# Designs tried in a protein design run: designed miniproteins, single chains, continued (5). Part 96

Each design is a single chain, and the fold is of that chain. pLDDT is the mean over its residues in the fold that is shown.

## One batch from the design tools (miniprotein)

Design m19328
Fold by ESMFold2-Fast:
Structure m19328 (fold): chain A 79 residues (1-79)
Amino acid sequence: MEEYYQQGYELARQGIEVVGGEETAKMVLKDVEEFLKNESTLSEEEREKAKAYLTGALDAIAELVPEYREEMEEAKKKL
């Protein structure tokens, strides 16, 4: 799980550097919504990995893009 969290965190951090905080935040929020829509089609193991990854990405944006912190925390509560 820690590996997936770190992957999500690092990819979101890189996204912020490449395309900016707002675009990265919107992309991750969309990924959360797509995960929730398809959650029932995933195995327990696949769900846990996806949740860890998305949590890492959400935490990175909450820490590095203060304007989106509240939206990231709300999305994290849905996981």
Scores: mean pLDDT 84

Design m19329
Fold by ESMFold2-Fast:
Structure m19329 (fold): chain A 84 residues (1-84)
Amino acid sequence: MREQLIEDAEALRRGFRLLLKEAEEENLPQDIIDAAREGERRARELIERIREGEISDEEAWKEIMELSMKHIDISVQISLWRRS
């Protein structure tokens, strides 16, 4: 169980890193760049909290869901900006 949560959080960290790279390469608005960078930081902090046993499985899953929604939101904002 914990291993799956760590894998999901690491996948999110990689996802935010990819969004950050795309945003920087396309010179997107700073707010989008900052949002992607903050998402990566939150995912990294979540991984550490899971590894240290400082967070319950339920709380970790909720944070993974919140970060997943944030990742989707940023992806949508990037797509909409590209179409503008």
Scores: mean pLDDT 85

Design m19330
Fold by ESMFold2-Fast:
Structure m19330 (fold): chain A 75 residues (1-75)
Amino acid sequence: LPSLSDEEFLAFLTTLPHVGPELAQLLLTAFGNGDRLLSASREEFLALMRQLEIPEEVAEEIWEALQRYRAEVAA
């Protein structure tokens, strides 16, 4: 991601399925920025989702949406 402000990154995160403002803030806090989040392994991401009590099915949908975004940004 280009240099997004924390507010801009939070706004982006809330476009993901099942991600509300609270979860978006937790993701920002855990990963620090968009580049770190997009570079995270599936294992690292799912481990965080489990810590946040997010159901596995929901976490997988969010992961897939992030990978679609990552692929579009890389193209």
Scores: mean pLDDT 76

Design m19331
Fold by ESMFold2-Fast:
Structure m19331 (fold): chain A 79 residues (1-79)
Amino acid sequence: SEIEEKLKEVEEILKEMEEIKSQLSPEMQKQVDKSIAELKKAIEEVKKSKDLELAEQVLKGAKRALEQAKKMLEEEKKK
């Protein structure tokens, strides 16, 4: 289903965020952990509601969170 496909994309983004997190300082890791926790909560809401529009919003949020994590990684590499 479309919902399952979107959730799979979100799970792939979460794996990429975990990979980025491993390269960050402990303080930055804490910020990324908060984003990961929020996304995991959102995934559970999508599974409960079966709402395609919610799944699309969660995927959009996941992509934004990934972009922020990548910017954090760039900042850490400059130090």
Scores: mean pLDDT 84

Design m19332
Fold by ESMFold2-Fast:
Structure m19332 (fold): chain A 69 residues (1-69)
Amino acid sequence: MEEKIREAAEKAVKEAKSIDEAAERAQEAVGELPGVRAAHASTPSPTTVTVTALLEDGRLVTVTVDAVL
């Protein structure tokens, strides 16, 4: 599950044209994964997207992706 969350977030960030779009798309992509109950994305800096996913098992997974742009 953690690998799938990371892959979804990375794909969303690479396909986005801006950091704000990257966060929005990463949140949507991760939230749609089977076994994910909720997902939240934030941009603590203009080059960083952090996605936190709450799994149906109650576990939290946090992935930080640096935007290559």
Scores: mean pLDDT 79

Design m19333
Fold by ESMFold2-Fast:
Structure m19333 (fold): chain A 94 residues (1-94)
Amino acid sequence: MSEEQKLGFESFLLTVERLLEEKLFDEETAKKLKELKEQMIKAIENNDWEKVKEVKKQMSELIEEYTKKNPEVRNRVYLLAIESSGEVQEKHLE
């Protein structure tokens, strides 16, 4: 897997962590995201990149479905995604 793809996965995880910390989702959706996040972290630790892609897709679909019903959350997701991407890039450069 390319280093750029790895940074993309780290940025995505940071975005999900921040979304969960801000309690932007309902309890059921938040629980599912926490479980999927743990699976993605474990897959990264095991270098199981096929599983990482699968879990990321599941999390992305879950977030997209939730934001379709809650447009205010969608705007916050985009802002946190941009912020998280910048932070991960800065850590890579340091």
Scores: mean pLDDT 77

Design m19334
Fold by ESMFold2-Fast:
Structure m19334 (fold): chain A 58 residues (1-58)
Amino acid sequence: SAPKLSAREKWEIADKAGVMSRGTGLRELTQWEAGDPRADLLLISDMREAMNAAAEAA
């Protein structure tokens, strides 16, 4: 399950994943509308996908 997240929690997840620090996916993150639960779910899905892709590339 993907919980509804605040903007700060989304940022923390992106930072911990290294995506925001490298700018990877940052454009996508900034395009999400705050307060949309579906956008929150998609954000988590995209973050997980980006992390898996980075791990496979390494």
Scores: mean pLDDT 53

Design m19335
Fold by ESMFold2-Fast:
Structure m19335 (fold): chain A 84 residues (1-84)
Amino acid sequence: MIEEYEKRLEELKKKGVPENDISLMEDLIRAAKQAVEDYKEAEEIYKKDNSQEALNRLIAARILRDSVPAMLEWKIEELEKKLK
């Protein structure tokens, strides 16, 4: 859940993680939120247009929606481990 990453980022800020790493995490959180919205848009398009192009767009949007949070998890875990 994206909200959990925002809370974990606030904990990293309290522990003195560099601003550059914080800014990168904020950008990735924004990208994850955008990917969710792009997926919803692609799903609505596919409901109206059952073309192969619309299906391919939906699949690509689903991959981004799932992969960006995984990248967020990996990077946040890396930063958390460096503080221990």
Scores: mean pLDDT 80

Design m19336
Fold by ESMFold2-Fast:
Structure m19336 (fold): chain A 89 residues (1-89)
Amino acid sequence: MKIDKETFDEDVQVALLEIELAVTKLGLERAIKNGDKEGIKQVLEHAERVIERAKELIEKSTNPDIRKAAQDILEEAERLKEQAKKALE
């Protein structure tokens, strides 16, 4: 059984986005707890990058499972972005 290269490459992209999202979420929780405005701004920038990459993956992929995973990542990253914006008010 050989994994299809294109599917494997998209799975890697999803996994990397999920890792970046998890790290961004932990960073936001820490920055809010510590009142670190610079850290919150960094989290906002990371969330925006995850959003852009997830949107690109949704647009380029023909695989419904990849599109669904990217959509779930997009929605969570948008929630983190809004939470970071509110924390900067």
Scores: mean pLDDT 83

Design m19337
Fold by ESMFold2-Fast:
Structure m19337 (fold): chain A 90 residues (1-90)
Amino acid sequence: MEEALARLEEALDEVLANREAVREELLAAGVSEEAIERALELLEEAKKALEAGDGKSAVRYTLEALKVLMEALGIEVPEEVVEALLRKLE
């Protein structure tokens, strides 16, 4: 768990530090600006949860951000998949 949370923190810091580049790349891939804003908001909430010591909420926000981006790309993500991933982290 701890090692996975440390890797998540590093990934969140990288994405948020390069927010403008991430936005440009996602726009070029056909993701709507609204979906990108929502995903970035969720990733910021994930980072805040990690800073508060709430690893479960951090993972949940990250998975929700990925779901928003994947659905914006036309990839259906069933709620069951998100729930199953959250259960594996318990």
Scores: mean pLDDT 75

Design m19338
Fold by ESMFold2-Fast:
Structure m19338 (fold): chain A 101 residues (1-101)
Amino acid sequence: TRYIVDAVRLEVRGDPAVAERAAEALGRALAAMREHGVASPEEAVRLVLAALEAEGLRVTEARAEVRREGDRITLRLELVVEDPATGAKARVRLELVLVPA
């Protein structure tokens, strides 16, 4: 089973430099997820975390909520990301709506 990203809402707040890096990394990951789809909401979470780690950001807190309504899945992800070099932080709120491909 494969899912298409039907809708996305991304909010990043905190240290401007960390927030910009997180938003850019996640923007690229979300574009790839829109193009290729995802196998599960769990894969979407892994891709998000991998994108932040590849950007050199550490995820210090993570909370994921999955709501299923028929064939529609809403994934809500809340993260705190940190630049390990500076200790500066940003909070990420991401909502994805996934539908079967």
Scores: mean pLDDT 88

Design m19339
Fold by ESMFold2-Fast:
Order: structure tokens, then sequence, then C-alpha cells
Structure m19339 (fold): chain A 97 residues (1-97)
């Protein structure tokens, strides 16, 4: 649980730096927190769906996003860009609904 909280804190900071709206960050982190036992499954599914729809390699997305490493998260979202990051978060939220 503490490891999850540290991960969510790093994730929130990385998303805020790329300019993701706070409302979307809160919805996304709530989905991850509320679905702790299915978090990896739902996130992995959402990441794979997003990657396939955007012609990206799913493996290049999964590892940095789930790492909990602040620098890797910042780099990943910065490379993805604000618009694609928003699409990714919305895809994961939608699949968890």
Amino acid sequence: SSSLDDYLAALREALAEVGVPEELIERFTKVLRDNAFTREGLVLLGLHVFALENNLDPDSIVLPLLSGNRELLRRFFRELGRERTIELLEAVIHLSS
C-alpha cells in the first residue's frame, strides 16, 4: 500500500508537469487506487489498447508507466505529449468503468 501511494504521488507529479488537467489526474489516480487488486490488469489492458490504436509498441509504454520511477514517468509523458497522455488516461478510465 505504501509502495502504491509512492507510485501514485510520482505519477501525479509527472502528469501535472505535462499539463494534464487536475480533474483527469484525480479521476485516473482514483481508478488506480480503488482497483488496487486489478490495477495492473486494467492499466495493462488500457495501455495495450492505447498502444495498438496509436501504432505503438505496448512494451515501450508498460515498463516506464508502471516503474514508479519519477524520472522515467516524466520522460515517458513528455515524449508522449499532453494530448496523447490525456487520451491514454481516458482510455484506462473508460475500461475501468
Scores: mean pLDDT 73

Design m19340
Fold by ESMFold2-Fast:
Structure m19340 (fold): chain A 100 residues (1-100)
Amino acid sequence: MEVQRIPGTPENLQAFLDNLNRLLKDKGLPLMSKEEQEQAMELIEEIVIEISDDLTRMKVTLKLKSGEEIEVEVEGENLREVLENAAAKVQEKLLELLKS
């Protein structure tokens, strides 16, 4: 299993959210707005991505500046489906988090 740790710098978070929106577009889902992206970037300290060796499972952990952690686990038949499913679930959790 490969583990990637992404520190929550503005550059890293913008790249992550740009990739998220690309995957959402590919899946035909609504994109995160600029305002939603900016709000999410203020909340995230670190992102941890874990991918299974067979590329059929992915876990994304959003470590928040509050000390809370949000975990997303997805499966797919191939890496493309896993990435698209992860993007959809991460968007769902981020939008839930932004509801104040």
Scores: mean pLDDT 85

Design m19341
Fold by ESMFold2-Fast:
Structure m19341 (fold): chain A 94 residues (1-94)
Amino acid sequence: MEEEAEFEAARKRLEEASEELIRLGQLDPENRAEAYAAAGKALQRVQDEMNRVQADTKNAKETAAEATKTAQDELSRVEALREQAERRVREARA
């Protein structure tokens, strides 16, 4: 029960981090540096949640494999959004 609840919480945090990163990427040019820093923090949050999901599901092999795939997919999405935010910052500096 506790494990399943923590897995669900981690899943929602991954989704929230992804959505927040998309929102931050649309910030005003004046806040691009802060948007980039926030995107980096969001990516770190997703990585931390991925590790938590792995730990929480370690004793349930089937759930662990599924949770790992879900976490990896979300991490890839957040990473792509972060790189997009980085490009926007670089373009502003060019």
Scores: mean pLDDT 66

Design m19342
Fold by ESMFold2-Fast:
Structure m19342 (fold): chain A 64 residues (1-64)
Amino acid sequence: MRQEEVDKNAEASQKLAKEIADIRAKHADAPQEELDKKIQEVFKKYGKEYGIKPAAAPVPPEAA
């Protein structure tokens, strides 16, 4: 199944892969927790940019 939306996802995936690789390279010394946070931020950023809606976790209610 091919549609123009696939091209957007392909570009987003390639950009994500590049940014993730760059973050991993630059933050190789960083703890895994920080890497996870940075990767999550990248995913959120691209999700908003491309309007990709993750099958997501609900937002936390508040800092309890």
Scores: mean pLDDT 64

Design m19343
Fold by ESMFold2-Fast:
Structure m19343 (fold): chain A 57 residues (1-57)
Amino acid sequence: SVAEEAARRAGEALAAGDVGAAARHIQEGMKQGATSEEIAAAARALGYTQAAQLASL
């Protein structure tokens, strides 16, 4: 899903230390129709805890 793709990309960016890229991936997911709640839920389900926290802000 769009939310899962945004969550995965944001999680990978955060693992690389790139908070700016993570935020851009979350914003792109939202532009594609995902809500921030959906992205945060997808990130939690995939184990990307930092991405879930970022999407919840």
Scores: mean pLDDT 86

Design m19344
Fold by ESMFold2-Fast:
Structure m19344 (fold): chain A 61 residues (1-61)
Amino acid sequence: MKKGDELAEKAVKEGKVSRETLIPKYEELRKKFLDNLPESYKPSEKDMDAAAENYFKEALK
C-alpha cells in the first residue's frame, strides 16, 4: 500500500490527524485486508493502494 503510506504521511504532515491515531487504524485495515484474502490471491500494489485510498477518503472525510 505505497499510496496509502503516502496519504497517511501527508495527513500527519498537514496536522489533520496525529500519527499515533492514524497509523494504528491504517495498520489494522491493512492486516484485515490481507487476512481476508485467500492464500492463492496475491493482491497487486494497485489493489492495496485502492483499498487504502478509499479508507482514508472515508476516515478523513
Scores: mean pLDDT 63

Design m19345
Fold by ESMFold2-Fast:
Structure m19345 (fold): chain A 81 residues (1-81)
Amino acid sequence: MVVKDEDKFLVKAEIVAKTPEAAEIIYQALNSVIGGVTLFPSGKVYVEGVIKAKDIPLFEDTLAALSALAEEVSPIEVEPL
């Protein structure tokens, strides 16, 4: 069925940054788009937050823009609520 703009999804992703400075940039950028972003001392950035369907492309575009700063990006898990 057609996904509505206001439909809510739980998004989970894990990003391993190349450097501590890259980890901070990734954390700040993602935290501006979605809630539930955590920066770990190891340089891992974990996302577990609720997003509307209309905002998912912005989240994905933000991750793509940050890919040069990331050593590893997990598969993005998107679960309907």
Scores: mean pLDDT 81

Design m19346
Fold by ESMFold2-Fast:
Structure m19346 (fold): chain A 82 residues (1-82)
Amino acid sequence: MGPAHIFLKETKEEIYKEALEILKDEELAKKIAEEKEKEFREKLNELGRKNELTKEKAEELAKKLKEEAIEKAKKEKEKKEK
């Protein structure tokens, strides 16, 4: 498997750890990580079908998805604070 496989696994793990640290909620952190992993896989597959999948594009996509996951986790934390 090419760079896509490595970034899928690493990105999911990083998102889960960061979301868990923000939320302190394993179930919600897991949901965010799974959602972003699915999104990442779909985007990588589209790039692969177009023969546009490069390591650089995969890294850029991983960074964007991590940023989106952190933002979502912060919003969920605000919503859950009581």
Scores: mean pLDDT 76

Design m19347
Fold by ESMFold2-Fast:
Structure m19347 (fold): chain A 76 residues (1-76)
Amino acid sequence: AEKAKELLREGGRLLTEAAIAKLQGDDKTAAELYAKANELFAEALALKPPMEVMEEVNKEVMEEMKKRVEAAKAEL
């Protein structure tokens, strides 16, 4: 079932956007995106994905988040 992977990736994308919004001083947008990301993560976890799937997606999300956050910091 690919549903859990998609939810985790989407949650990670929103978490990355929240981090960037926070860096830009948009605390309201950051909070809204963070809340949505947590909702998606909770939905994904309810599907009880295998640990291997969670580890794979977490690695992808963390790498993407690091790259995007560093790029945003460079623009400040």
Scores: mean pLDDT 79

Design m19348
Fold by ESMFold2-Fast:
Structure m19348 (fold): chain A 63 residues (1-63)
Amino acid sequence: SMRDLRQELLQLVQRLSRLLRERAPPSEVEREIERLRRLSETLSDGDRVGVDSAIDRARRYLS
């Protein structure tokens, strides 16, 4: 397909990492976590490892 799900995931993970680095507002971080969670539901376990790690770091930032 012209749209690669893996590439979209990598872009979202990179965006989330940037938001954490820039100390973005909690509401913006939560919004990106939800986007990643929604996409991760369509993934195999192997492809989900990086996404789960990124979400975990973001949740730690919010706590």
Scores: mean pLDDT 76

Design m19349
Fold by ESMFold2-Fast:
Structure m19349 (fold): chain A 77 residues (1-77)
Amino acid sequence: MYSKAAQEVYKRIMQPVADLKPLQDEPLETILRRLIERLEPIIKEEREKYAEDKEAQEIVDKAEEELKKLREELEKL
C-alpha cells in the first residue's frame, strides 16, 4: 500500500480527471487542453512538495508520462 504522501499525490492528480467527466459534450481538443492545464501545475507542485518521498515521486513520474501522452493526443487533433 502507498505511503500517506503517495496517496495524497494520487488523489490530487486524479481529481482533475474526475472533474472533467461532465464535459463529455465538449470537443475532445477542449477536454485535453483543460486536463493538461490542470495537471501541469499539480504535477509540478507535488514533485517539489514530496521530493523526499520515493513512492510519491513514482506516482508523479507516472503522471508526467500520462501528461506527455495527453499532449501527443492533442497534437494529433
Scores: mean pLDDT 75

Design m19350
Fold by ESMFold2-Fast:
Structure m19350 (fold): chain A 85 residues (1-85)
Amino acid sequence: PAAAAGAEGEAEGNVATVDVTAAGDSPEAVASVATAAANGAMKAGAEEVRAERSGPGRVRVIATAKDEETAKKAAEGAVEAALAA
């Protein structure tokens, strides 16, 4: 089963924001989905990625890209990677 209970991403300008909900609230589960989402964004072309705990079992991943098209790809990549983790 996937480590994430849900993931949703949006891109505005050159910034992608992805909210991930871990299937559990343990630090290990949260760190796992945050790392997967960040790696997905970077693989899609993001220049800078930041992952922050946003609540119990929740992480917000913010990716900055060179342009809007790359930011949209980063959001999609982060969501897919988080759900596959």
Scores: mean pLDDT 78

Design m19351
Fold by ESMFold2-Fast:
Structure m19351 (fold): chain A 85 residues (1-85)
Amino acid sequence: MDVQAAFYQRMNDIIDDFDRRLRTTDVTDQQQVDQLMDQTRQDLDDVIDRLARQYGLSPQQVQDMRDQGHYRLSTRMMDTIMSQR
């Protein structure tokens, strides 16, 4: 419970920061969008790795968190790009 709450809080903070940065980015510049996506994925992975050390997470739990974080990031990106049309 506690680790999931910590993960969701940090994930939401990272994705909200990504959304703010994406809104100031030219979404037609694929290189800038790709760089922002790569940086955000790295930030998510770093948070998950720290939680894994702190809470003794299994490899499966780490993978599930990465899949969840990457999925939410992709969903937020699509929602933001579509809302700017």
Scores: mean pLDDT 81

Design m19352
Fold by ESMFold2-Fast:
Structure m19352 (fold): chain A 76 residues (1-76)
Amino acid sequence: SEELTALNSLTSPLARNYFLEGVRAEQAKDFSLAASHYKKAFELTPDDNPARPFLLQRTVDADVQDGIEAIKSVVS
């Protein structure tokens, strides 16, 4: 899975923990919290790490999903 590949590519225990907390938040549909955790994992990951683009994409996707859910709550 992409998550397992990313987890195995992360060398920092802090980055791995933030990534896992992001996945848990996403599973709970807390996209705002998920984006925050993925962003922290991204910031802790070196530019040459293959997981870095994946973490950026996950952060953006979670932020977009949070925005969509917010819009759905105010428009019908």
Scores: mean pLDDT 82

Design m19353
Fold by ESMFold2-Fast:
Structure m19353 (fold): chain A 102 residues (1-102)
Amino acid sequence: KLEEALKLIDEGIRLYKEGKYDEAAKQFVKAAELLKDIDPFGAAVSYLLAARAYLHAGKKDEAIKWAQKAIELANTLIDKGYVGLGLFLLGEARRILKEAEA
């Protein structure tokens, strides 16, 4: 599952660099779903990459949805004592939400 998630992230980055933001976002979401029980930080980062890609694709509702999933994981990390990692993720999610609301 971890190796599959990393392959999906690599494909997502490739698609993102090609301007295929909607396709990139879908790869990042799949990666996050594989990682959420194994690597919650990696899952949250992947959700934020998906949210950013959806924002570039003009899909504000999707961007908000996946940023909110990242916030849920960030709060879980803070509750477990990973405050710095959680606050970093919340900062990134807040930037995406501000762009989506503009």
Scores: mean pLDDT 88

Design m19354
Fold by ESMFold2-Fast:
Structure m19354 (fold): chain A 72 residues (1-72)
Amino acid sequence: GQLLVDFLKERADGMAKKLEEYAKKAESLGHTELAQKLRKVAEDIKKNKDDPVAFSKAYKEARKLIEEFEKL
């Protein structure tokens, strides 16, 4: 499925960008550890965009970190 692969790549790029933006904001608020975790998971998503299992795991961690950020 080329359409599914293209969709996952677009979704990966969008999520990585969002995580990088949240990391920058978290760092500006003094949450350096959260910012580092957000950047790491953004890299994991970019690295694993063609691996659905690894991508799903990274995406789950990304959502958890975003929820932690949004509670600030």
Scores: mean pLDDT 78

Design m19355
Fold by ESMFold2-Fast:
Structure m19355 (fold): chain A 67 residues (1-67)
Amino acid sequence: MAERVVSSVVEADGVNHVLTVTTPRESKEGYEKAEELRRELGAERSLIFEEEMVDGKLVTKGEEFEA
C-alpha cells in the first residue's frame, strides 16, 4: 500500500524543531501534527516535506504553511 513520510520543520526562537511521521498516502496525520506543533510553539510558519514511493522511485515534495 502507498505510504508517505512527512517531515516538518518549525522554527521558533532560532531553534528548528523537526517532526517526522509515516502515514498512508491519503492520511493527513503528518500535516495535522505539523500544524499542532506550529501552534504549540507560536511559530508563524512551518515547512513540510513529504516523501512518497512512485513507480519504484522516492519522490520528495515540499510545502510552506503560514498562519
Scores: mean pLDDT 62

Design m19356
Fold by ESMFold2-Fast:
Structure m19356 (fold): chain A 64 residues (1-64)
Amino acid sequence: MLQALGDIASSMAEILRLRKEMAKIQQLKQQGLISQDEADARLAELEARIKEALQRIEEAIKEA
């Protein structure tokens, strides 16, 4: 029970940090500092990490 809540809170904090990083990548692309391909590659990496954290949340909720 307590472990599941801890996992949810930790994973949510991670998702928020990763989403902030995604916003920075999109801003760099808009400013022309990186290419669309570079932005897409970096966003895909961050999206994969968010998906992993979200899966941990879903599993914790499922087991509750």
Scores: mean pLDDT 80

Design m19357
Fold by ESMFold2-Fast:
Structure m19357 (fold): chain A 100 residues (1-100)
Amino acid sequence: SAELEALKQEILTLVKIAIAETKELTKDPQLEAELDALLAELERAYRDPNATVEELRAIVERIFAKIKEAITDPKFLAGVEALEALVERLLAEAERLEAE
């Protein structure tokens, strides 16, 4: 589905933004390496035609959990939580389209 592929691409783009902003804020090389590894895992699942939206969700949830553990600034954390909520809505729509 073209709509499903567009949603998956939007999810990937938003997750990349969250990672980039977290890297800029924290400047922690260990965290950067861990987030890059998780992003590589997400990109592999994105390219796999047999990967489910549920598998993408599991990786996305691990990424946001890692980001939230690293962030102590309450305003930045609120922004990350808002972005996570948006991504969760897109994942729910992607799961609905995949079931069709």
Scores: mean pLDDT 88

Design m19358
Fold by ESMFold2-Fast:
Structure m19358 (fold): chain A 85 residues (1-85)
Amino acid sequence: LKEEYKEVLERMATLLERRDPAAEEYLRAFVERLQKEAEEKGGEEAELARAFLELVGPVLARAGEALAAGDRAAAVEILREAAKE
């Protein structure tokens, strides 16, 4: 996983752990940006964005589901585990 992506995942986990209500919005905006990059940009940048979404897509989905269920601790752990890759 790219160091830049690891930093973003760790930041999201930290915001969630701090009970910052903006954390979910930050995660959503980041995913939307990557999806747009994967769709609109050609070449290496689009390939990297797609690879990241494929690799962490299930992780982000699980984190989102945990947040929807009110389990912030589980969401934080899921994101931190992904950042270790």
Scores: mean pLDDT 70

Design m19359
Fold by ESMFold2-Fast:
Structure m19359 (fold): chain A 95 residues (1-95)
Amino acid sequence: IDEILKKFNELMKESADKLDEATKIIVVWGEIDEEGKLKLVGYEIFDRSLSPEEIAEFFKKKFEEGKAIIGYIAVFSEEELEEAIELIKKLEEAD
């Protein structure tokens, strides 16, 4: 099992309980190939917390574009933002 993927999943799990308190939210999406393998395609940074309704609407839009939401990460500082982006870039290279 990929250590980078494990670290990403741990960050997502920690973020799930703190989304309402986040100063920024990173949403990560990809596409699923014909073999069912998820490929990382991109991410978007929201400079605020998101309501459940805004998250749902964003997910709906990405699904309509043929994208799969991989997850989202709550960040509380610029250091955490930089660490999350670096981890996402490493996931992109590992695929």
Scores: mean pLDDT 69

Design m19360
Fold by ESMFold2-Fast:
Structure m19360 (fold): chain A 122 residues (1-122)
Amino acid sequence: SRAEKIKEEIKKLMLEAIKKLKSPENADISAPFLEAPDLSLLPNISAVVPNPISLDEIEEMVESGEIETVEEFEERLKQMVDNALKYYPKGSIYYQLALQFQKKADELVEELRKKVEELLNS
């Protein structure tokens, strides 16, 4: 159906955005967010960050269909960044990387929204 085709195309567009975040040009800002944090190395992280999420987990959620919309995708990326901003001290390298990642993610989500609007009007 058209609805199934649109859903599959939105999924592909979200996966392309993830691929851009993981690209060599963004590797330095994305590296801290790729995998689940090692809780043994991060004191009190479970108290500060009750809902941890990684970029790899977001990718798996898109692939499985748990994330089906750009809004859900954006919310999960924001959750990941907000977790880092709550845990790491202001002025730390990881706090600054979280801000840089958020800026790149916002740019890619805006591009994604435009592509989805074009898809829905086709």
Scores: mean pLDDT 87

Design m19361
Fold by ESMFold2-Fast:
Structure m19361 (fold): chain A 77 residues (1-77)
Amino acid sequence: SFADLLEARIGAALEEVRAWAEEHEEELKEISEQSVEKQKEFMLKVIDKFYELGLLTPEEKEEAIETVNKKLEEAKK
């Protein structure tokens, strides 16, 4: 499953993932009060970082970006 694959990849990059998450804890807190556009920008950064860490395939990255864009369009009503 995707979860099993992600867990295996996280195991390989655990320290980098942990450091990255800790670094962005304050940014996540601030984003809860930001515009939809700022939230999208941050979500795209998260996707890019996970791709750099080898947690996503090119196909999974594209699917994640598409999902973010779709959710943003739904939120703009």
Scores: mean pLDDT 67

Design m19362
Fold by ESMFold2-Fast:
Structure m19362 (fold): chain A 72 residues (1-72)
Amino acid sequence: MPPVRVEIRVVDEDGRPLAEPVVFTAPDGEAAARAAYDLAQRVADESGRPAIAHVTLTVGDEVQEFEVVARP
């Protein structure tokens, strides 16, 4: 797979930021999804609150979006 540009924004249930946005390049979408799950779980554990990670994947001109929800 071509490398994927990843942007992750972690927010609470009201859409307020719980962490700084993270931007990086992953080798594939599986690696990107794993990083999003790991980040959301850490933020949930550290805040003691549910964390919602909004993930944007860019592969060339194509953009895919998904959400990951983690609880403490």
Scores: mean pLDDT 81

